# Designed miniproteins, single chains, continued (5), part 51

Each design is a single chain, and the fold is of that chain. pLDDT is the mean over its residues in the fold that is shown.

## One batch from the design tools (miniprotein)

Design m17868
Fold by ESMFold2-Fast:
Structure m17868 (fold): chain A 64 residues (1-64)
Amino acid sequence: SMEVEEEIRRLGEEAVKAAEEKDLEKLLELEKRMLALAIRHPEAMEVFKEEAKKVHEALKKYGL
């Protein structure tokens, strides 16, 4: 649903910020929540993949 996709995007934005702040514990918790949403709502899996890619790039950029 659009609501689940919006929530995953919101969590992804927070995870990118957590990477910038080097808060690994918060980042891992946010990624777990995003994955759980995508598993329960397979229609949101593509949005999850897009957001996970952004988080992965942020991790590389900030040395995590």
Scores: mean pLDDT 85

Design m17869
Fold by ESMFold2-Fast:
Structure m17869 (fold): chain A 71 residues (1-71)
Amino acid sequence: SMEEEIEKLIEEAVEKVKKAKTVEEISQIGRESVERLRKLAEEYGLSEEEIEKLVERLQNAMVRAYIEKES
């Protein structure tokens, strides 16, 4: 389902952030993950408002992973 694919994408992005060794790698993971999420959501016909909420969810999850990694 769309929800399962989105959740998996977010989990994969979080794990990549945790394994990244540099801020540059984290930035690249962030850009690629947001782009992939936008494409997936557009394929499912989501509105721009719904896509923005999903992007916010992804970004919040990645930021949380970064903070936990650096602590």
Scores: mean pLDDT 85

Design m17870
Fold by ESMFold2-Fast:
Structure m17870 (fold): chain A 88 residues (1-88)
Amino acid sequence: PVQRSVSGAQTLLRQSQSLLQSGQDGSGDINDLNQGLQQALGAISLAQSAINLARQNPQDTDLLQQANNILQQGNRLRDQLDSLLSSS
């Protein structure tokens, strides 16, 4: 369950990063930025779920660290996407 949540969050994070980049280089539109924001929020949600599950098993320290890293990256992506959307 933890590994599945981490993997899902990583996929959403990667997709969100791609959509943010398209917004930053001007190739993306407002729909791409909104999709990126939704994916960043999804990654944050899955990372939070993974953190809660990983705390139940001390052997999941690596997965816990990965989930915390995804949470930090997801929050950064959300902030950057919100900034671009507010400038639109």
Scores: mean pLDDT 81

Design m17871
Fold by ESMFold2-Fast:
Structure m17871 (fold): chain A 42 residues (1-42)
Amino acid sequence: AEDVRRYRKELVERIRKESEPYLGTEEAKALFDEAIERILKG
């Protein structure tokens, strides 16, 4: 469980960094943040 959580966090941080240039609207950013929260919570 902890290993999966750590991996998930690292993956999410990488995805955020790679995706930020493509999030040009506030709505897109909000939807992205909601998706990330779901991934982090499981």
Scores: mean pLDDT 72

Design m17872
Fold by ESMFold2-Fast:
Structure m17872 (fold): chain A 91 residues (1-91)
Amino acid sequence: TEEEAEEYYKKGLEYFKEGNYEKALEYFKKALELYKKLNNKEGEARSKLMIVMVQVLLDKYDDTLKYIQETNKLLKELNLTVEEILKPLKE
């Protein structure tokens, strides 16, 4: 569900803030899979951007270029900037 995808994304952000980049990567990848299944392109773009950021910080480059390219395509389709897609969800 979309709620599950958001929960995984938030857990990823929590681990990222704690400096636990391996756990952050795990949860952002889980969020990405659910957002893809839900056809939520904004959630997919957010998750891909965070995965790229975490992979760079971990000195891991698995699919990093691919995620950058896919994120650029999604942002263009959504008419959003990186800054806009990374803004926190409104409460």
Scores: mean pLDDT 77

Design m17873
Fold by ESMFold2-Fast:
Structure m17873 (fold): chain A 60 residues (1-60)
Amino acid sequence: MKKNELLLKKYEELAKQGKPVTREDFLRLQAEIYKELGENDKAAAIYRSLGRDEEAEKVK
């Protein structure tokens, strides 16, 4: 699955809920996309930057 297509889809789902997309929301979406693409190191780095160390460890 291509990163840009997956990012757009998740962004549209979030926008549909009527909530403003924050920097944290965008970073969380990117971490989930990297995880789905198997780029666990990049996903873990984003989770750690958000203070979610447990989630970062789960992607390894």
Scores: mean pLDDT 71

Design m17874
Fold by ESMFold2-Fast:
Structure m17874 (fold): chain A 100 residues (1-100)
Amino acid sequence: SKIEEIEKILEEIIEKIEKKDSELAKKLKELAEEFLELLRDENTPPHELGRAAVILTGSITLIVLNLLLQGKISEEEAQEIMELVNELEKLVNEIIEEKR
């Protein structure tokens, strides 16, 4: 299912970040869990799910940028994470469209 694909993508993103910064990964896990609760709730309005997705993807983007600026990840590693973020956004948008 699309939800299972989203969960797998989030696990991959978190694993990549955890290898570089375990504290940031822990905070991201908490944010991802909050997002997944909204995603799994059939009663979540499309706009609330969309807002949570923007907060989650924005947080990942800021973490990636910060790790790049600190020299903790390469530009290639950053690109890999951002490609996962783009796939995540696509799947979330498809679920939002199905709720409408």
Scores: mean pLDDT 88

Design m17876
Fold by ESMFold2-Fast:
Structure m17876 (fold): chain A 81 residues (1-81)
Amino acid sequence: MLLEKAEELLEEAEKLLEEGKKTKDEELYKKAIELAKEAKELAMEALRDESLDKEELLRAIGLVLRAIGIIEEAELELEKL
């Protein structure tokens, strides 16, 4: 499922972002951004599916917003390095 895969990628991206904050490792922030971007693309692909029910549509929107948040936070942390 696209939504399930997007959630898994976001969970991994969040873990990398937290590790990056602890270690100040630029590569961990970059990897978090890559995974969050992939998750965003999958969630956006799911949004193009006209067969989604209302709950699945809201879930997909939530995943896109969550991915954007991770990308913006990681990019902000990179700016501070």
Scores: mean pLDDT 84

Design m17877
Fold by ESMFold2-Fast:
Structure m17877 (fold): chain A 72 residues (1-72)
Amino acid sequence: MKIEVVYDYGTPEQAAAAQALGDVVRHEAMRVGHEVKLTFREVAPEDVEVMTLEQAVAEGRALGDKIRAEAA
């Protein structure tokens, strides 16, 4: 699976949220033994909606469920 994480380079909160999402995806991929190519891309603030760390972690967990389904 190939996943691209896009975040606002001008906002530290969004950068932190993107990193949290990436970490959750990496942990889930490693846990299920599924290979995931993870790429990060920074964009202008206007192109990305604000996201909290808690929201990013929740979305990462949901993505982890999809990765597990793909591996199974």
Scores: mean pLDDT 64

Design m17878
Fold by ESMFold2-Fast:
Structure m17878 (fold): chain A 64 residues (1-64)
Amino acid sequence: MTRSQRILVAALRSAGLSEAQAREVADMIAAGASVEEVRAYLRSLGLSDAQIEAIEAEGVRLAL
């Protein structure tokens, strides 16, 4: 797992996802999943669009 993937996993876990769910998202991105595919997965876990936007913003901030 890359440093960026570890930062993303940490951001997802801070949003209430389990480590397994956060790693699944990181693996999807590494496999070339589109932004919409990742968002669809997060929605399937019960996250709102606002929570998904917050995770994306947090992930970008932590990656800087």
Scores: mean pLDDT 71

Design m17879
Fold by ESMFold2-Fast:
Structure m17879 (fold): chain A 57 residues (1-57)
Amino acid sequence: AEVTQTPEQDALNLEIIRENNKFLEEIDKNGLPEEVQWKKVDEKNAELAARARAWRA
């Protein structure tokens, strides 16, 4: 069973947040339409979620 208050898990979540924020800044710089930005964000979120699961395995 996983312990939700594990410091390593908190650190990983923080890094995922930082990476996602940088990705959003890059999307804004590209000036893409909102619909295209949504698709790219969904793809990035799926990638980050997969990475988080793989790291815990």
Scores: mean pLDDT 70

Design m17880
Fold by ESMFold2-Fast:
Structure m17880 (fold): chain A 74 residues (1-74)
Amino acid sequence: MAEEMARAAERAAEEVERLARERDLPEEAREALLRAAEYAREAARAFAAGDVEAGKEALGRALEAAAEAARAAA
């Protein structure tokens, strides 16, 4: 389970970084997407280490940053 969560979080981070790099976004939205990617990578590292609690905490922060990006882009 934790290993699959780590892989999912890593893939999510890669996709979010790609969107931030390739899209012509407002600076606020780009910065928020990059923070979301950073938190997703933190979650991936925590899950890979077997720290499910820390991984969930980092995922929560990634979702908050993604919501900020969506609001800034709207």
Scores: mean pLDDT 81

Design m17881
Fold by ESMFold2-Fast:
Structure m17881 (fold): chain A 67 residues (1-67)
Amino acid sequence: MSKEELLKKGEEYFKKAVEAARAGDIETAKQNLVKAVKYYMDAGEEEKAQEAANTGARLIQERVAAA
């Protein structure tokens, strides 16, 4: 898998994680966030992986606090 393919998969999973978090599906959000971070790390994009992890974790925490 190329760096471009890894980044594309990371973006796809991050989008799914954000959508799941907004819908209140915390477990699906966590699973997709883990996959997104993994693909960004595999692509060598450490800063993007960290940003995705921080943003995703914050959205999940906001949803848990609101429940």
Scores: mean pLDDT 80

Design m17882
Fold by ESMFold2-Fast:
Structure m17882 (fold): chain A 59 residues (1-59)
Amino acid sequence: MEELKKETDKMTEASQKAVEEAQALLAAGKITRPEAVDLAGKLAKEIAGAESGGSAATP
């Protein structure tokens, strides 16, 4: 029962990190707002997936 909560928590943490990264790039003017949103989603997925050893995403 704790495992499901841990996975949700991990996803939330990964999403927060991804949003932080995307916002930093947006603040630096390196990407646009829609790109920042897309990047945040991609990074969150990648960070969460890295723990499982899954690796698939190239554009």
Scores: mean pLDDT 68

Design m17883
Fold by ESMFold2-Fast:
Structure m17883 (fold): chain A 65 residues (1-65)
Amino acid sequence: GRADAADGAGAGAAAGSGDAEGAKQMGTLVYRGNSKEGAEKGQATAAAGGDAGAAESARLHGLRG
């Protein structure tokens, strides 16, 4: 997956950065987690998914050094 990290990271960053829909969608996901208040595996899985995207982006950034 690292070779495609740039493509995936770029799309994710663009959607979340300035896209109102992206921000709204993220808010909905967070709201569901907050509503359940539980540290359920579902919430952990969602967090891991988002964190994985960030890690992928960081890896690509590091490779340029």
Scores: mean pLDDT 47

Design m17884
Fold by ESMFold2-Fast:
Structure m17884 (fold): chain A 84 residues (1-84)
Amino acid sequence: DLDERLRKWLQEALEKGNYSQAIGLQNTLNDDNPANKALGLGVLGYKEGKSPEEVYEETAKLYGEEYGEIAKTVNEILLNSEKG
């Protein structure tokens, strides 16, 4: 459940004092827009250790290939930021 995964991450962000991240996560939870859900799935997939391909497949199955590409791109940016 995406909303359950997002709430768990929101709680962690609040406990760490990362309020900007917490606000972003809360906005994703309150928004039914597939593009915003895809952004959330990309970032969650990164946090959960999922590959860009896993994030693409999960998101594309739920919202379509265009949203899968958004989630994959977000996940790749975060992976490259961590390792570069």
Scores: mean pLDDT 75

Design m17885
Fold by ESMFold2-Fast:
Structure m17885 (fold): chain A 93 residues (1-93)
Amino acid sequence: SKEEIEKKARQDFAELLRRLGHTEAAEKVLKMSVEEAAQIALDVAREHGLPDLNLAALEAYAKVKIKKVENPNLTDEEIQKLAREIYEELLKR
């Protein structure tokens, strides 16, 4: 679901930051909105390359958010379905 993907994406990004030694940044990400956390994660991923560590959920969330901007009439149910499908496809790589 969207809620599960959002929770996992935030937790995965926070864990990534902790592993890179950015403990304070990890704590801030957990207090941010999912939108703010996703944007920071995309910026970090662009700068350092996409690490092979649970970023599939965050990438799926970012792609779904782009779809919502392109079509504001998308329902939360449709967004959740798209997020699950994109996440599942990324995990098959």
Scores: mean pLDDT 58

Design m17886
Fold by ESMFold2-Fast:
Structure m17886 (fold): chain A 64 residues (1-64)
Amino acid sequence: GAMAARAAALRAEAERHRTEADNIFKQLWTNPAATLDEQTALSQKIGDHYARARALEAEAARLE
């Protein structure tokens, strides 16, 4: 139904945010030339993506 489709879409969006966070995390770990400012910006982006993924998962769970 429509609610199940919405829940699936939210979970897919959450997964995209987790994948992006993991990619940025890997970039941080494999970039020895990153400046302090670049490291700070990337760390904030990782946190933002994980926070968004958690919020989307919580919304999806409420629709089930």
Scores: mean pLDDT 84

Design m17887
Fold by ESMFold2-Fast:
Structure m17887 (fold): chain A 53 residues (1-53)
Amino acid sequence: VTLTPEEAELLRRILELAMKRGVPVEQLSDEEIAKELGVTPEEVRRVRARFFG
């Protein structure tokens, strides 16, 4: 799966957040990630689907 530069940066921030929280990405909701990173839950879901699905 190839990501756009924007999607790749969002993915990096999601992984960094999971590492900082000490939990796997699967334990963080799209809404929780979106709130912490200042993006929409739809953007989080799209990036997760492209990378992890």
Scores: mean pLDDT 77

Design m17888
Fold by ESMFold2-Fast:
Structure m17888 (fold): chain A 62 residues (1-62)
Amino acid sequence: DAKEWAENGAKAAEAGNAAAGAATAHDLIQRGESDPEKAREAIAAARAGNAKEAAKLVLEAA
């Protein structure tokens, strides 16, 4: 389930691993299982170092 997978990525991002949040968002886009706008926002937040925002947006994308 895309939501359960996004929850795991969000937990990693909340723990300070923003790159895990970005990786999850990329995978959701590639599989067509997400809101692509929210997933791209999550990637942008992760690149900016905003792990908390990346976690939130990954969950919203799924």
Scores: mean pLDDT 78

Design m17889
Fold by ESMFold2-Fast:
Structure m17889 (fold): chain A 110 residues (1-110)
Amino acid sequence: MRVERAAEAAGRSATDRERGRRAAREAGEYGRRGDAKGAARAAAEAARAGRGTGSGAAGAASGAASAADAGGGMEAGMAAGSVATSAAVAGTVGGGEEAARMAEKAAEGV
């Protein structure tokens, strides 16, 4: 077994999980400011961070929930929710890569 490769893989996985959590928090911050475009982009980044583990749709959903709960108005929560819905639907067909791709396209449409 190659200890170095295992350590590198664990490091990348931890970094991707931290990126997803940070992106979900940023969606909440954009939501608090009423920034629909920012919230949608942050939700899409959470989907991209989880693409390799198949957790992209869950990451986008977490970002959307954070934006909706932030109290900065409904528009940001709805925009991030649209991104999360696109990721969830695409994820059921093409897995994490497709969820990330469709989340990005949905965010571009906001």
Scores: mean pLDDT 74

Design m17890
Fold by ESMFold2-Fast:
Formats: structure tokens, C-alpha cells, sequence
Structure m17890 (fold): chain A 62 residues (1-62)
């Protein structure tokens, strides 16, 4: 199963570290990393992508 990792308030490097841990924890075959400007935007993106793709969506941020 593919996953989507939406992040805000983190560096790309830190987001990649956390995304790799999430991939291992949730047993994802692959993931895409998507930067959001803030938590509100991140939630909107996550909901829309989940509706369109059916993939697991993980939110990272403060």
C-alpha cells in the first residue's frame, strides 16, 4: 500500500526521518512527502488526497 506524508513546521530532512519511521511502523510499500504551509492546509490536503487515492495519509507537524 502506498502512503502520503503531509508535513508542516519541519525541515525536509526532519520530515524524511519521521516519514521513514512511519513507513516502517505502518508497513507502507512507498510514500510521497508533501509540504504544507500550516496545519489547516495540511489537514485539507490530507483529506483530499485520501479521498482521491485511498492511500494512508500521515500528518506530521506541531
Amino acid sequence: MKGLVVYTGLSEEKAKELAEKAKEKFGLDSYELIKAKNSEEGIKIAIELHKETGWKVILLGP
Scores: mean pLDDT 79

Design m17891
Fold by ESMFold2-Fast:
Structure m17891 (fold): chain A 92 residues (1-92)
Amino acid sequence: SEEEQKKLREILEKYLADLEALRAAGTFSDAQIDALRDKYIAEVEKELGPEAAERFRQRLDAVRDMADTLVAIGDEIDKELEELRKRQEELK
């Protein structure tokens, strides 16, 4: 429903704001990220019920998998750029 979508959006926006604040502090751990995720899944369950909470959990899992893939791609690009830099230094 429109009311459920609005409430989910509000909870998601709060989650993203807290996640950004945690990352900006520079002192975050996987345990802190997992605790934050669990907190907001519990809030969705309280406000919208267990089915909505399960859908929210699945969405966060999909986003995490995508983020992990993007990090892996970034690491590979950084490695290729470093190898290119070394080759350029060898040619000078």
Scores: mean pLDDT 75

Design m17892
Fold by ESMFold2-Fast:
Structure m17892 (fold): chain A 58 residues (1-58)
Amino acid sequence: MKVVVEVRRSAEASVETAARAGAEVRQAADKYGPEAAKELAREINARHPEIEITVTVE
């Protein structure tokens, strides 16, 4: 089963912030499972409207 983490950012958003957020969500998926990753992604999306993180299980 594959967990896919996708990160989108606006042109003006920090590349560093987006990359760090994506890495954190990926690490949560690997360590705590996809549900924890989805919860973290929702929190980050709420705090950083300039980036959008999507977690899908395939």
Scores: mean pLDDT 78

Design m17893
Fold by ESMFold2-Fast:
Structure m17893 (fold): chain A 97 residues (1-97)
Amino acid sequence: MRKGTPEQVERGLEAASKARSLKVPSMFGGINSALNGALAGLAESLVAALTTLGMAYHYAGDKEKAIEAYDEAIRAARELGDERGAEALEILRKNVE
């Protein structure tokens, strides 16, 4: 249990925290003043990090936090226009419930 689960949770939290701490994810929600190329790549990484975080929480048995992470990933995917990715994440979210 200690092996894998806490490490996966810490890894997911680290990835999500780093994405948020870059200030770029916080800022791109306000004004898109720059080219979206780097932001799209960063946002895709954020979606992947939040998906990993959701899986880590699910494995840890924290369904509420897993759903929260998936909800954040779904929102980020939709902000990027990735409707198919958002729909796939909604299916993962339902599997946690």
Scores: mean pLDDT 66

Design m17894
Fold by ESMFold2-Fast:
Structure m17894 (fold): chain A 81 residues (1-81)
Amino acid sequence: MEELLKKGEEYLEKGREAWKKGDYKKAAEYFRRAGEYYEKAGDYNKASAAYHLGAIAAEKAGDLESAKELLEKSKELSAKG
């Protein structure tokens, strides 16, 4: 569990760095991976937040399909608490 949370944090940080560089496509990919690790760890609140950041990054990258999918995942996990 702790290793999965640590991986989530590492990808979240990579996503933020990619975002700062304007690489929204990589930011979306890293935020998606962060969400997946948090979800596997059972931290649905952190997973929801990471997927939401991924959705925003995907939208800025012009990938509206991925943005919709990630936003839906964020909403579903937020409802689980």
Scores: mean pLDDT 86

Design m17895
Fold by ESMFold2-Fast:
Structure m17895 (fold): chain A 88 residues (1-88)
Amino acid sequence: SIKEIALEMLEEIRKLAEEAGDEKTVELVEEAKRELEKAKTVEEILEVLRDLLDRLAEVASPELRTQIARVYKKAMEEIAKLKKEEEE
């Protein structure tokens, strides 16, 4: 499901942040996971992810932000493909 793809993305970002020693990013990801549990629509899921990325742009290191951007791109491609399959 789209929600599972989003959760997998958040878990990968959390692991990258832990390896980098970025506790602030870990906390923001944990908050996003809690918000994701409440999300019921694709639009709500995408809003949670967008809000997280905006916050991470302010706190995450440049190196970590580059890694996060790659994870996000892959997740968005998977979500777009799945959404198209569900609507057909």
Scores: mean pLDDT 80

Design m17896
Fold by ESMFold2-Fast:
Order: C-alpha cells, then sequence, then structure tokens
Structure m17896 (fold): chain A 60 residues (1-60)
C-alpha cells in the first residue's frame, strides 16, 4: 500500500467521522466553519470530502 493511498483513506474516515459528529450535535449550520478548519489543518482534499459527506447527510 502506498503512503498516499493510506493517507487518502484516513482523510475519508476523518471526514465521515466529523460529518457524523455535526449530525449528532445538530450543528450542520457550522459546515462552512468546519470546512475552513479542515482545509487549514488537513488540506483542501479533506475539506472537499467533508463537504461531500455533509451533503449526503443533508440529502437523507
Amino acid sequence: MDEEELQEEIDEALALMWAGVLKATNALDEEEEWVAFLEKHLGPKAAELFREAVAEIRAE
């Protein structure tokens, strides 16, 4: 397994975990603040994955 592939899997798992926390705490309105935080600390790819995860939660 490539280190980059492993990092992508970790980023996806983290994005799903954070989206789940926002859903559980009823804080989905803070999506943009969390996107900015994730982009700053984990990079734009993690922020995009988080946006997709939140969008799926909103669609359900």
Scores: mean pLDDT 71

Design m17897
Fold by ESMFold2-Fast:
Structure m17897 (fold): chain A 70 residues (1-70)
Amino acid sequence: SEYEKKIEELKKRHEELVAKLDSQVDAFLAQETDPERAALIREVADALRTMLDYMYQKEIEKIKKEEEEK
């Protein structure tokens, strides 16, 4: 169904965004020699992951609610 496709597309997009973030953070940390800056990069990365997860959950909830209201 179109509903199932939308859910699968959101899941795939979320997984791709998380993978890109993780890859970029790993690349950035590999070049970072300052432990204080490295710690800040990890904190920012954690906050970004939390935001991506939050946005993903809100989009899933919206699609599920729209399907239930049909």
Scores: mean pLDDT 85

Design m17898
Fold by ESMFold2-Fast:
Structure m17898 (fold): chain A 95 residues (1-95)
Amino acid sequence: VEELKERIEKLRKEAEELNSGFALFYVDVAERALEVNPENPASQKIAERDLKAAEDVLKEVREAKEKGLNDTQYWLERIGKAIERNKKLVEELEK
């Protein structure tokens, strides 16, 4: 539990430094899961999954910045992927 709390604080700081709202969202979800029932293994598993998602997002943001992409370009890519996923779902429903 303490290790998860330390990861939350570290990842929140990194997300704030990188101005990543998406990573902050995952960190907030993880923190709230632990607040509800910190000793519950299910809450800990939810926190671990969301912290892993935040870590993955932060890695992508860092890689994007190394390529000269800004936060707007990162968000546009994310929106584009969401639109493509929605199109695929509609196509499957229209069968």
Scores: mean pLDDT 72

Design m17899
Fold by ESMFold2-Fast:
Structure m17899 (fold): chain A 65 residues (1-65)
Amino acid sequence: ELEREVAVALALIYVAIGKLDMERGDYKGAAESYKKALQILEEAGADPELIEEVRKNYEEAVKKA
C-alpha cells in the first residue's frame, strides 16, 4: 500500500493548499487544488469518507469562485 499511501499524502498536500487558498479568498485556486486532490484520491481508491469531505470542499470553492 506504499503507492496508495504516497498518493493519499500528495492529495492531502493539495487539500492543505486548497484550504489555504480558501482562507485567502482565492476560490478558483482552491477549486483547482481540491479537484486535483479528488482525482488522486479516487484513482488511489482512498477512504470514501475522505473523498466525500474533499468533494464538499471542492463544491464550496466552485460556488464561491
Scores: mean pLDDT 84

Design m17900
Fold by ESMFold2-Fast:
Structure m17900 (fold): chain A 65 residues (1-65)
Amino acid sequence: SELDRETAEGMARIMAWTMGLADVRLEGERLTVELPADSPEARRAQELLRRTAERAGVEVEFRLV
């Protein structure tokens, strides 16, 4: 089922912080997620965040920091 955007953003922020990602922002209809360049933990969080955004009907963009 689809989540609302605020719920998806909140969940993404929690997951990002838990997995050591830098930041999450909503820019229009796109979630921008900052992650450390190429770490195994960040890659695992990336997959979960991608699925969360997909269920919420929001595009996700991952940026290296």
Scores: mean pLDDT 64

Design m17901
Fold by ESMFold2-Fast:
Structure m17901 (fold): chain A 68 residues (1-68)
Amino acid sequence: SADEIIDELVAEINKIAKSEKDPEKMAEKIKELTERVKKENPDNAEIQAFAEAMAKLAEKEAEEAKRE
């Protein structure tokens, strides 16, 4: 189900956040993960929207770390 895929995505994002201390690299890894999930679920609008939101959030956190 979409909920299970979203839960798995959240768990993997949390693993990346714990292991990668560089905000730019963390955002890159999260973006790669979300792009993969979107590619595997192209017709699921909820998964697409959630993955895009997570990628944007990671990029925003990286920008805030740079104070841009």
Scores: mean pLDDT 81

Design m17902
Fold by ESMFold2-Fast:
Structure m17902 (fold): chain A 58 residues (1-58)
Amino acid sequence: ADPAALIAEALEIIDAAETAEEARKALEERLLDALQQLSAEEAQEVTDAIIKAMNERF
């Protein structure tokens, strides 16, 4: 999995969601398996981007 591609997908999911709860559920369903395939450093990069986007959106 490519961290940059996962960040892009996560941002699309967050932007499309109406609520923070909906966004979290969609992120878990679509990205959890891919995140588990990343290195610890790459997973942290994607997670930090998700947290930032969630805080800016909601």
Scores: mean pLDDT 80

Design m17904
Fold by ESMFold2-Fast:
Structure m17904 (fold): chain A 65 residues (1-65)
Amino acid sequence: GELEELFEKAIELLEKENPELAKGLRQAKEVSDVALLVGLHDVLKVVKNEEAKELLERTLELLRK
């Protein structure tokens, strides 16, 4: 779905900047929606890539809905 597509694009960009954070978000997604929500909030505080940030923010909004 749209959330999966946005998340995968965000992870590809995030992996280039910080592969450890990208791996952490993938693990959070496998655990639960709550774990992913927490992980997205944490990553958004430190992500520098503007495109990755926008995609992660869009993923967060879809997850909260």
Scores: mean pLDDT 85

Design m17905
Fold by ESMFold2-Fast:
Structure m17905 (fold): chain A 95 residues (1-95)
Amino acid sequence: MLKEKADEYEKKGKELEKQGKLEEAGIYYHQAGNYYYKIGDYEKALEYYEKARKLFEKAGSKLTADAYYNLSVVYEKLGDLEKAKEYLEKAEKLR
């Protein structure tokens, strides 16, 4: 069930990105990252959180901070404490 939701959000994100709706596309990719994180697929979670971050940055969105925060959480889970700290600091500076 969680994977099926991730696939749905990925499809919606791609469609919105094709339409140039960058912030909305980023929101759907961010949700896909959340679902991959919940099922323990941290590699896919990083991939979708990075896609969301890039789209939020291009859109000038305040949600960029949330994407950086979630990247920090995944790096912490992977044991990369240095990257986790760097991304957390980036998230805090944007809030």
Scores: mean pLDDT 84

